# Designed miniproteins, single chains, continued (4), part 40

Each design is a single chain, and the fold is of that chain. pLDDT is the mean over its residues in the fold that is shown.

## One batch from the design tools (miniprotein)

Design m13453
Fold by ESMFold2-Fast:
Structure m13453 (fold): chain A 71 residues (1-71)
Amino acid sequence: ADREVRERAAQRLIKEVGDAIADALHAGDLAAAAEALRAGAAKVAPTLSPEERAALERLTAGFVASLAAAA
């Protein structure tokens, strides 16, 4: 997917789970933040095109890996 598709997928994900991720990070629970991110991606995925869904999966995997590495 190109940059615009990735940015759009990221914006939708942040809109869906931004608060849940912020709450988990405020509590210092990086594992809970990663789970919130995965759950939000699953909620958003059915509303997306196949290309946007693939971009969302790649973005979600990258963010989850980053959170896990920081834990």
Scores: mean pLDDT 74

Design m13454
Fold by ESMFold2-Fast:
Structure m13454 (fold): chain A 90 residues (1-90)
Amino acid sequence: AAAAREARERASRLITQAVKALENGDYEKAVKLAEEAVRLAEGVSPMLQAAAYRILADAYRKLGNEQKASEWEKRARELAEKAGVDLATL
């Protein structure tokens, strides 16, 4: 569907912007962009959703929130496993 394609394209762009924010040290901006990417990718692309979760984990680690970083990293792994992608390589 066109709506799902637009959601994937927008989520992908937000992920790219979030990565650039992380590289520039703008960790709070990276969190906001990654959270929006999660909302757009949810139910549309488990791969993009997992990528956004990994960015959230990295951003929270840079902000000194190790607990939130670990939680998002775990969610990224669990989502990849549920999608069946990692089960083919494990």
Scores: mean pLDDT 82

Design m13455
Fold by ESMFold2-Fast:
Structure m13455 (fold): chain A 70 residues (1-70)
Amino acid sequence: MEEGLKGDPKYVDELIKKLFDEDPEVRVEAAIALGYIGDKRAIEPLKKALEDPDPRVRFVAKATLDAIEK
């Protein structure tokens, strides 16, 4: 399948972990990458990111969820 590199389960798992990193910049990048991959496994973690204290993380998580859920 063509999505082997993008949708690698190990890579998605690493991005989900980074979504809860101590650094808000890392969390923003993880949310963007999860949106690019479009893996539905990211939906629940991204919904948690909507409650993130950093407004940039919340903004990206919302945009990413809108893209994946629609």
Scores: mean pLDDT 77

Design m13456
Fold by ESMFold2-Fast:
Structure m13456 (fold): chain A 79 residues (1-79)
Amino acid sequence: MEEAEKKLKEVGTLLSEEADRSDDFDVQVQLTLLIIEIAIGLKHGKPKEAAERVLKQLPTVDLSPETRAKIEKLLEEAL
C-alpha cells in the first residue's frame, strides 16, 4: 500500500513538472486532469485503481516518449 502511494505521488510530481514546462493549454489541462485523478485516488485510499485509470489514459496525452516511459513504469510499479 505505502509503496503504491509513493509511486503514484512520484507520477503526480512528474505530471506537474511537465504541465509547468508546456506552453500548450490543452496539454496543461490534460495533465492537470490526470493529477486530479491521482489526488482523488490517494485521498480515498485507492492508489492502485487510480494508477490503472491514469495508465489507460496516458497514451492519449501528448508527452515525450522518455517522460511517458518513466511515468508508465512508475504506474505499473504502483499496481
Scores: mean pLDDT 81

Design m13457
Fold by ESMFold2-Fast:
Structure m13457 (fold): chain A 113 residues (1-113)
Amino acid sequence: HTLRLPSRDEQQQLAIQLLRGLAQILRQRGLFEAAEQVEKAAQLLENGLTPENREKAAEQLEKAAEIAEKAGDFESAEILRGMALGLRGDLEAIDSEMFGVARLLGLSFARLG
């Protein structure tokens, strides 16, 4: 844990990076349609972390989660639903799910700063 919380811009950039990384994992697993929905969510967040963009991005992530679940990828589905919940106003849920995505990507997010 760091003494400085991420700024809104830092949260936006980190969320975009994690969504793009997750989309790559989904493509590697053959879930191209789910990856497309996740990339659309990332594009929405690039236009700003506004309530409208966060809600639309969350909607795309829920669609991706449904596709992943139907394909039997329950791990990716849970991560996607968690990120969608965070985007709807529980930013702590995003932080929790970011650690899960970091593990899938082989990245370390144990320290921020």
Scores: mean pLDDT 71

Design m13458
Fold by ESMFold2-Fast:
Structure m13458 (fold): chain A 55 residues (1-55)
Amino acid sequence: MMTGLEIMEKIGKLSKEEQEKIAKLAKEILSKEKDITADNRTKALEEALKEVLSE
């Protein structure tokens, strides 16, 4: 698993459009959680990043 810092650094190197896609996907993933914790946010961002990079 990547750290939150590693995830943010990778996102920052992507295009603005990819960053927007990641933010949208992470928000959708996070919306399924009852509690918005730092850990859940980090996991949602990591999952969204992996999906965008796989396309």
Scores: mean pLDDT 74

Design m13459
Fold by ESMFold2-Fast:
Structure m13459 (fold): chain A 66 residues (1-66)
Amino acid sequence: SMVQRANDANKIVKKALEELRKEEEVPDEVYQRAATVTGIKLLEDPSMSYEEALELMRETVRKLLA
């Protein structure tokens, strides 16, 4: 169901965001934008792993800071 996909994506995004917040001091707005981008990609590709989502979020943070 759509609700199940959204719940699964949200769990991955939340876990990835928690890990990134430990690694680097970045403005909260940047983390929120990266989390949104990652969530959208997880809804587009539900086969994406946690590790792939974490790396996508990390890359998005770097792009937003560049």
Scores: mean pLDDT 81

Design m13460
Fold by ESMFold2-Fast:
Structure m13460 (fold): chain A 79 residues (1-79)
Amino acid sequence: EVEKLIEEARKLDVEGEEAYKNGDFKTAAELYRKASELYQKAAEIAKDTDPVLAERLKKASERNQKLADEAEKLYHHHH
């Protein structure tokens, strides 16, 4: 389950980056937010068995949340 969550989150992170690069800030924000949620869920599951992985996943979640917030601000100022 954890590995599948990480794989799905990484895919969403990449798709979010492509949307952001293309100026689709609305889609980028949605994709980054979903990636953040999946990374956070994976981190919570991993925390007691692999704390190093859990910390990396938590940082990935925080990064994607920040990118989502940034994309949302750009979308609202552009539209």
Scores: mean pLDDT 85

Design m13461
Fold by ESMFold2-Fast:
Structure m13461 (fold): chain A 70 residues (1-70)
Amino acid sequence: KKLKEAEEYYEKGLEAYKEGDYEKAYEYFDKAEKLAEELIKEGKDVEKALELLMRIGVEKLKMAVELVLG
């Protein structure tokens, strides 16, 4: 359930980002990141949680670059 919940927040974050709603995208990515970090700390679904954190990091970096560079 926790992994699925994290994945669902990640997908919502991607949708918000594609719609240009960076504030909503950050909110959803932050929720996904917290759940993925909890999974890693608990030793559950670690590989998928790490993959999700990497994907979130890339998307957050893309948003940050767009906000700084226009």
Scores: mean pLDDT 85

Design m13462
Fold by ESMFold2-Fast:
Structure m13462 (fold): chain A 78 residues (1-78)
Amino acid sequence: LEELARKALEALDKGDVEEAIKYLSEFMDASTAAVADPAARLRLAELGKQAYEAAKNGDFETAKRYVEEALRLAREAL
């Protein structure tokens, strides 16, 4: 999880939208598979959607914030 989140954050820091979306998608899939709590899964899905939209719109700082929140939630839910 942390490695995929790190790669997504690095891509966002570079402004590489395609790479950021790729690693964000992989991170969200892995996080959703790892987290059993339904409430945490729903919140992860919401954070992933917001991160995706922000990255797609070029708002990389907002996208990074959502990725960091999703990683924190995934760690707590494991």
Scores: mean pLDDT 80

Design m13463
Fold by ESMFold2-Fast:
Structure m13463 (fold): chain A 100 residues (1-100)
Amino acid sequence: SLAPLSPEVQALIDEARKKIDEASKYVDKAREYKEQGDFSKANEYIDKAKKLIDEAEKLLGQAREVAATLSPEERYAADTEIALLEMQVALIRKEIEKLK
């Protein structure tokens, strides 16, 4: 079992996860508007999703910096969760590129 994350690291990861989830929903809305031929609305949601993903990457970077000051067990747990979220960020960026 992994050690529980510090409250500071957990807060940064939770905020990043929330932004990733919201960006994913905006990508879905952009896809729907593109299918309807509403390119103006599609581009609006693409821009919103991109901003959220940029913010999430910044938060994940901050979480890594804080985790680097912690015990090896806490660092490993944090780095594992951050890596999974970074993969989700990369997938969302790929979907945004497909919608442009």
Scores: mean pLDDT 89

Design m13464
Fold by ESMFold2-Fast:
Parts: sequence; C-alpha cells; structure tokens
Structure m13464 (fold): chain A 71 residues (1-71)
Amino acid sequence: SEARELVEKALAEGDITPELAQLLLRAGFSPEEIERVVKAVRAVRAGGTDPPLDAVRELNRIGKRILDRLA
C-alpha cells in the first residue's frame, strides 16, 4: 500500500515527509489532523522497540482513513 510505504518512510526519518503531507491534504485531512499524525510518528520513533500503543493505533487509523478516502 502506498499509504503504508509513506508512513514507514516517515517513521524511519522520525518526521512526516512532504509526500505524506501532500497525500493527507489531498485526502481531506485538516492541518490539525496532520499535526496529530506528526505527533504519532514522533512518539513511535521515540519509543524504539516499545512504542506507545495509542500512537501505533493512531497511525493504523490514519492509514485506514487514507485508503477509505482514496478508494
């Protein structure tokens, strides 16, 4: 999934990529929702091998919403 690949790249870099930000805006996400994605990505990155489950769930929820809006 393109959404999954963009999220994985953001996790590797510890921040949201321009490509993911553009995809989120096109999918109808607000700037406030994008800020929540950034926070979740950073929380998972900071957690290393023990990431917070709420941040993981938020990233999964965002991925599902992107697929729902683009399908």
Scores: mean pLDDT 70

Design m13465
Fold by ESMFold2-Fast:
Structure m13465 (fold): chain A 65 residues (1-65)
Amino acid sequence: SREELIEEFIRRAREELERRLGEAAKGVTIDRETAEKLLDAFDWDVDVAIAMLLREAEEALRNPP
């Protein structure tokens, strides 16, 4: 179900953020609304949505606004 995809996205995104950013990952909040919007944007492809989130988080650390 879509709810299961949202939960999987949140779980996997948290694991990947912690793996790549360590302590900095604690500053990244992923709520249900954010997860659903990202999944909707990428045709509910969890792998693509996670890759895009990671790219955005890494870019924010390298080039803060």
Scores: mean pLDDT 78

Design m13466
Fold by ESMFold2-Fast:
Structure m13466 (fold): chain A 143 residues (1-143)
Amino acid sequence: SAARAAALAARDAEGRTAIQRAAEAGDVERAKELLSLASPELFAARDDEGRTALHLAAENGHVEVAKLLLDAAVELGLDLLARDTVTGATALELAVANSHWEVAKLLVDAYVELGIDPNLKLTLPDGTEVTLNDIRRILSRVS
């Protein structure tokens, strides 16, 4: 319905949609509900800081919400390499910066499945430039 579509696309004071709020909060049941109702384009929506729902789940270490978003994104071929406007970080760089290794592993697995270049350059919190393959190697040593 038009009312449902409008509600799903509505933005709060921070420019966030309902799925972005669910991802920030780690609200798994709300994320499942919204993913069943939303168009694929809403998963790629960016807030006032250029952050997608995946950025918010990754920054906060919400593993189950990140998995739901990644399963949908991989199936639909969505861009997982979007950078925020505050730090210029991808969701993977935010997960690594905050030591959310389980989310980082999910993101790397999704990048491999989508055929992302293993030589993709990524920046660590100390400013060190690494490749996607370097992160894969680091993650193989973390539980």
Scores: mean pLDDT 80

Design m13467
Fold by ESMFold2-Fast:
Structure m13467 (fold): chain A 75 residues (1-75)
Amino acid sequence: SALAAAQERGERHLPLIKAVNYAREGKLEEAAKLLSETLGLDEKTAYEIAKKIHEAKSPEEIGLVLQEAIAKAKE
């Protein structure tokens, strides 16, 4: 169901927002842990993504980093 898929995306969306906020605050270890748990990434890849989010200068740049992370998770 499209509704069930939207609800499941909502549950994943909240941890992703929290991970982005931790990364933006420089809490890279906490951000990496949430990204690893939410997207199924290994800890090294999750930490690299968290660092890229922290170094991002715009919401658009953060969006591109998250798209890359999701693509790697689906690999």
Scores: mean pLDDT 74

Design m13468
Fold by ESMFold2-Fast:
Structure m13468 (fold): chain A 56 residues (1-56)
Amino acid sequence: KEELLEEIKKKVLELKKNNTFDLDDLIELRELLVKNNLASEEEKEQLKRYYENLKK
């Protein structure tokens, strides 16, 4: 769990530093948060909407 948190944190920092977020990378990060129960119910709903939007 702690190792997963470190991976998530590093991923977020890399995405912020580059300021060129790929939607795929963002979705992967959000999935990782959900799998580890680090995402709130609201964030889980937003993630679901992101998937729907990506399938335009």
Scores: mean pLDDT 59

Design m13469
Fold by ESMFold2-Fast:
Structure m13469 (fold): chain A 78 residues (1-78)
Amino acid sequence: MEKAAFEADKKAFEEEAKRVDELLKKLDLNSLPEEEQEKLKELAGKAQEAAKAKDYKKAAEYAKKLAKLLEEILKKLS
């Protein structure tokens, strides 16, 4: 059971990471306010640290928050 949960969390993280990459391609990060850039950097750092620790549940959680923030920023720009 635990191994199956680990694999599911890892796949969830990979899917959210791909979503983040696609959103980043649509946004010019250099055009964003410094405060928004800092928030994005913090979430990306937390996701990366969790992934390095193999805590894919936390990594996926931070990646989802990052993707949501990127989508909200994109909506504000449109």
Scores: mean pLDDT 80

Design m13470
Fold by ESMFold2-Fast:
Structure m13470 (fold): chain A 66 residues (1-66)
Amino acid sequence: SKVEKELQELEEKKRREKEGIDAALARSEALHALTPEDRQMLEYNEAVRKEQEEKLARELEEKLKG
């Protein structure tokens, strides 16, 4: 129950932040071209965040099955 709540809260937080970031990024790309460095940093940071969140989610799901 607690682990299920933690997983849902994590997913909601992730979704909310992702929506904000995606909207800001899309607007920036449409209105103002990002530099190659800025684009690479954003892509790298997103990849790292996604990997960490997937690992955490898998760990929480494993606990739920136990």
Scores: mean pLDDT 75

Design m13471
Fold by ESMFold2-Fast:
Structure m13471 (fold): chain A 70 residues (1-70)
Amino acid sequence: MRKEIEDEILVAMMRIAAAVALLAHKRGVSAEEAIKFIEEMTKKLLEKAESEETKEEIRRIAEEAIEEIR
């Protein structure tokens, strides 16, 4: 249960990071800076994630956000 909760928190953090980056870009932050923020958050969250399912979900959220910014 604890490990599952931690993985859910990591996915939620990635979703929040993606939303923040997208909102910042819409408000005038450059695509380069917004994408860099997503990439840095993705790396940090992947280092903490233990399950492959959680890592795949984090990567998917990040890739979708980067594609929307581009």
Scores: mean pLDDT 82

Design m13472
Fold by ESMFold2-Fast:
Structure m13472 (fold): chain A 85 residues (1-85)
Amino acid sequence: MEEMERILQEAEEVTRQALAYLDEQRRRSGPSRHPQLDTMKRLIEGMYQQIRDAYEAGDLEKTRQLAQRLIDAVREAFAHLEAEE
């Protein structure tokens, strides 16, 4: 139970941070980049919604796997950012 709660909380936090970052980039970027940033935002929101749908359906294993994939993908993106710092 606590492991599932922790993974879901981490996925939610990671999603929130990624969406906030994309929103800031969209506000600071020129109009030509807006469609790409908006598409990325919708994709991330869709992935998180799929995690929530699986959880509501009681499919805890699918919920865990989807949440872990989202967390892993964002961690890879952040590691790439830190390596270029």
Scores: mean pLDDT 77

Design m13473
Fold by ESMFold2-Fast:
Structure m13473 (fold): chain A 90 residues (1-90)
Amino acid sequence: SLKKKAEELEKKIEELLKQPPSRENVLELVRLLIELGKVYFEQGDLDKAIQTYQQALTLLEGWLEEDDPEYEPLVKEVEENLKKAEEKKE
């Protein structure tokens, strides 16, 4: 179920947030936030989806260098999903 998937993702995110900050942990957090945002979108909770994607962008901006090979692809994926959620809310 989508509810169970959201709960599992939320738990993984909470557990990762307890770990020391590192590039690998930030990348994993961003990937989990993208997946969680997609789950909220499928549930029709567009406000939660938008907030979750915005959190992913904030982490990318704050913790990764712009020259990181994962930075641009992840920013693009988050921005594309954020746009879909914002457009569906209109």
Scores: mean pLDDT 87

Design m13474
Fold by ESMFold2-Fast:
Structure m13474 (fold): chain A 61 residues (1-61)
Amino acid sequence: MTELEKKVLEFIEDYLRERGGGAKVTYEEIAERLGVSRSTVKRAIDRLLEKGLIREDQIER
C-alpha cells in the first residue's frame, strides 16, 4: 500500500467514526485535507475498494 493510500484510509476511517454510521466522505474533502488532486484521490479510493478496505457506500463523488 502506498503512503497516500494509507493517509486516505486513515482520513476516511476518522471522518466516519466522528460523523456516525450514515455519513459519507466526499472526494473533495479528502483532496482538500491531503492537498492532492481529485484524480489522485480517485486512484487511491479505487485501490482501497479493490482491497476491500473501504465500502462504496462510505464514499460520495
Scores: mean pLDDT 80

Design m13475
Fold by ESMFold2-Fast:
Structure m13475 (fold): chain A 55 residues (1-55)
Amino acid sequence: MSPEEQLRELIRELLLASPEERRAKGAEVVAFADRHGISDDRVLALYVEEAERLA
């Protein structure tokens, strides 16, 4: 699985997380993106795309 596909999975986990889990899941998304050189703009774009799929 590509780094972007793994990031999409983490973003979906964040979007489905309980309020109590959201901070930890958000931190996992940021840490993963930083490790793989994925820009903040790209993370935001993927977040919007995954959120729209769940709406």
Scores: mean pLDDT 84

Design m13476
Fold by ESMFold2-Fast:
Structure m13476 (fold): chain A 56 residues (1-56)
Amino acid sequence: AAEAAALARAGQRGDESWKLALPVLDETIERNKDDKETVDNLEYAKKQVEKRLAKA
């Protein structure tokens, strides 16, 4: 019971962290536009963050 409540709070904090990650990812992509490999990896990460936020 107490552990379930703690996990639920951790999940909420996760969503908040995902929200904070979006502007950081966007700025990092902008800074690394010349590095296609880095941009591709960051775009993939952004897509995963968006998918998780859409599910939550």
Scores: mean pLDDT 68

Design m13477
Fold by ESMFold2-Fast:
Structure m13477 (fold): chain A 62 residues (1-62)
Amino acid sequence: SKIEELKKEIKEIVEKTDDVEEAKKLIQKKVTEFIKENPDLSDDEINEIRAFAIQELDKKFG
């Protein structure tokens, strides 16, 4: 799904970025663009994406 591909991209950003603030900025831009390109996304799906990003950031950066 489009959401699963976005999750893979988020994970790659986290894995490749050494600075947590830079990773957050890159993820925020990616998620914002994805939401704009997919206006059919539900609030639950948007919350799932955001929760995933937070979990991946926490796993690497604490």
Scores: mean pLDDT 84

Design m13478
Fold by ESMFold2-Fast:
Structure m13478 (fold): chain A 64 residues (1-64)
Amino acid sequence: SAATKKRMQELMDKVLEGARAQKILDDEAALKALTPAQIQELKDKVAEGREAQKELVRLMKELG
């Protein structure tokens, strides 16, 4: 359905955002320029991406 396709796209976007956030967290020089609040936001995006990946796998199983 269109709603399922939209949900899958939203989940894929969150997975990609989480991966980008993890890359920044792994960069020691980048971390030095960030505030604790910005670091927490990146950690939240990583956690959100991990949950989105689990949900995407669940949806793919339900569809196929």
Scores: mean pLDDT 86

Design m13479
Fold by ESMFold2-Fast:
Structure m13479 (fold): chain A 74 residues (1-74)
Amino acid sequence: SEVQEALRKLAEDYRKEGDTELAEKLMEIAKVPDPDRARLLASIALTEHYRDDLEKLSERLVKFNKYLQEEKKK
C-alpha cells in the first residue's frame, strides 16, 4: 500500500512534467499488490527509460525513495 501510493504520486508528478509514457508505466506497476515486486519493477522501468542518461536515472531513483519515505511517515 505504501509503495502503491508512492508510485501513484511519482506517476502524477511525471505526467505533469510531460513524461506521460513513464507515468503510465508507473501507474500499471502501482497495481502490483506485492510491494517488493512493485519497487523492483519501478526501478527497472526507470532504468530502461533513462538508460542513456545515468545522471537523470540517479535523480529519479532518489525522488522515488523520498516519496517512499514520506508515505512511511503517515
Scores: mean pLDDT 76

Design m13480
Fold by ESMFold2-Fast:
Structure m13480 (fold): chain A 60 residues (1-60)
Amino acid sequence: MELEREIDEGLIRMASYIASDGDRELAEELYEYGLELLEKGASISEVTKAIFEKAEEKKK
């Protein structure tokens, strides 16, 4: 079991919720997007930045 991975997933979930500004559908979409980036080898910092950028684009 990789505790760091579980913590990273928790951080992505938290970032998705914050970035979505309470929009549950958007939060879920952002969480899935963040997990995909993490699986592709992006760092947690890169993933959280991408989540916030995607959220801003979706709110335009």
Scores: mean pLDDT 78

Design m13481
Fold by ESMFold2-Fast:
Structure m13481 (fold): chain A 62 residues (1-62)
Amino acid sequence: GEEDKATALECIQKAIEAGKQGNLEEAMSCAEEALEVLGKLSEEDIEEIRKTADKLLEEAFL
């Protein structure tokens, strides 16, 4: 649902922020939570999240 989508995006954003700071343990933990939540979503919702995550990664590391 919408709550799962929001949770996945929050976990992805936290993983990116932790990765940018060099906190790999926190980044991996957040990424695993995001993957678990993504497993509950439709293919369309996963694609939307992937596009948002790509933009966040580009802004954080480029």
Scores: mean pLDDT 77

Design m13482
Fold by ESMFold2-Fast:
Structure m13482 (fold): chain A 71 residues (1-71)
Amino acid sequence: AREAAEEVRRLVQEAIEAARAGDLETALKYAGRAGELVRRAKETSPEAFEAMRRVLEEKEPELLAAIEEAK
């Protein structure tokens, strides 16, 4: 659970950095990978899903702001 939440945090952070660098395609790929991990956790581990969901809720505003600034 903790390791999976840390991986999602890393992927979202990489998406934020890619968006800040103006690479929206790479940012969306990292965000998509994070979403796929969350989807799989929802099916297999409720604890991992909840931990990942909290990371997404925490990081989503920063990610959306970075994407908006990169447009």
Scores: mean pLDDT 78

Design m13483
Fold by ESMFold2-Fast:
Structure m13483 (fold): chain A 75 residues (1-75)
Amino acid sequence: IKERILELLRENPEGLTQAEIAERLGLSQATVSRTLRELVAAGEVVRETPAGKPPLYFAPEVEVEKLAEAVRRSV
């Protein structure tokens, strides 16, 4: 389950809601919610809450890419 969620998030760098992940993987919202909570706690997934929108989940690669861009601009 965790591996499939991480793979899906890597394929969707714009981020996905809990409902979208559940729909795409054919899992219950409860299963996805529990798994996402564990992944966020482990630092394997980033959770962001946009104003007026449900929380979006991102692969940690998005954070690494942003950091790499900042470092390149600093040198």
Scores: mean pLDDT 69

Design m13484
Fold by ESMFold2-Fast:
Structure m13484 (fold): chain A 61 residues (1-61)
Amino acid sequence: MEEERERRIKEFEEEVERLAAAASEAERARAAELVAKHGITDEREIRLLLASLTRAARALA
């Protein structure tokens, strides 16, 4: 039986993947600029950044 916390982490990871996949060209371009500026090389961090930018853009629209 999985803990409630593990379920929430899985749901969070699924949301991150969904948001990253739904990113527009503008969000991808912004993520690429931030990746280059801060030297981010971890694919998981890049995906989280892209998901965060996509979520923010949707909240502001």
Scores: mean pLDDT 74

Design m13485
Fold by ESMFold2-Fast:
Structure m13485 (fold): chain A 62 residues (1-62)
Amino acid sequence: SLKELVARALEHVRRGDLEEARRALTEALQIDPKNEHVAAGLRHVERGDLEEALRHLERALA
């Protein structure tokens, strides 16, 4: 599910597993391409802005 993918990505970001986080977020966007918080989270993971990525992913789970 979308929530499970985002929750896994959030855990990967917390651990610094950025490749796994990117894969999970890419899969989440395939399920919901208009999810702005997932899209922003992925962009910040790709830039290495991990604190901003975490904020967006936590909002996607709310």
Scores: mean pLDDT 85

Design m13486
Fold by ESMFold2-Fast:
Structure m13486 (fold): chain A 74 residues (1-74)
Amino acid sequence: PLSEKQLEAEELVALGNMWIGLGKILAKQGKLEEAKEAYKKAIELYEEALKLDPENEVAKENLKRAEEELKKLE
């Protein structure tokens, strides 16, 4: 069973994953500024998840990938 903070962290990771998905769709459409904003929102959500659950490997991995996607558009 997950702790309350671990469950909240998983919810934040899921929201971050939604923003990454949106960012990729926007980037494919050439909407690069909107894609950057979507990736920045995902980064913020993953950072919040890691404040609640610092050992969350999924959040760490997804944060790194989100930062890499954002860097490609800068």
Scores: mean pLDDT 87

Design m13487
Fold by ESMFold2-Fast:
Structure m13487 (fold): chain A 101 residues (1-101)
Amino acid sequence: PLPAPPIRLDITVGGASFTAVLEGVTFGADTADYTLRALTPVPPLRAGDVVTVTPTVGGGTAAPVTLTLLGVEDLGDGRVRLTLSTADAAALFTAIAAAAR
């Protein structure tokens, strides 16, 4: 099996945007944590922020998904963890799968 191509996310919050690579997803009981490595400077993010995410996988791009952040953690070294509801996480995962077609 070949490794999947890198999953790139273009994230917009208000008038600011950044690009990141998805490094991992961990699932809790009612939430999912998306661990991202930023490729551009991350604007200030906080819980309650509404973000628009456009995934790109192997040259394919999906339609943007609107998500509400339940949590944000700066992991250092350009890494950020975003906590999403299971519903928002499922919507984002569906968009990533669509981009990977």
Scores: mean pLDDT 82

Design m13488
Fold by ESMFold2-Fast:
Structure m13488 (fold): chain A 77 residues (1-77)
Amino acid sequence: GEDLAGQMIRLAFEHAPRPQALRAGRLVNEALRAGEAGDFETARRLLDEAVSLLPPEAQPEARRLADQLLEELRRQA
């Protein structure tokens, strides 16, 4: 099964133009690195930016995935 980060990236490619989807994927990967380093404030900010790149219709689902991903990163630190 696809992980939470992969689900966010997939959602971006399904709903956003390709350049915004690519940027969202980069931001999600940067958030993973920040979370692994224990910088949860930076991870949250990067995930918030990724969500904002999606159209309004996709943002509620992306926000739920982002919140779940941040919780998982906090749990693994």
Scores: mean pLDDT 86

Design m13489
Fold by ESMFold2-Fast:
Structure m13489 (fold): chain A 120 residues (1-120)
Amino acid sequence: MKTTTSVAESRQVNPATGSYEALATATAESKDGKKKYTAIVRASAGPGGDEIGVSVAVTGDKPYQALVPAGSTVTFEAKNGIKVTARVEGEGGGASIDVNKPATGSRGPVRVTLTAELKE
């Protein structure tokens, strides 16, 4: 009960941004249940891009942003002791096809597997 794992996948383009976006949320709780923190990870891939934009927001910390190749793992440790690990998968624009997705062949879909852990 110290960690949660969340998986999010987007197969549709957000009409407001023109990007494939996945939003995953995970919580981490202290051993006594008195401290609870939420991590939110957004992964976004534009049409024809081989890179995925990752935004990490943790309760009480400043947002962290990274641009990573498809199939990457992003790790962020917040000032409150929350460790966030996000695996981001997407379909590359043709330069990289090293991402295996269970989804049927759509261009640009994004998947995030998110884990949040409190180190005490």
Scores: mean pLDDT 64

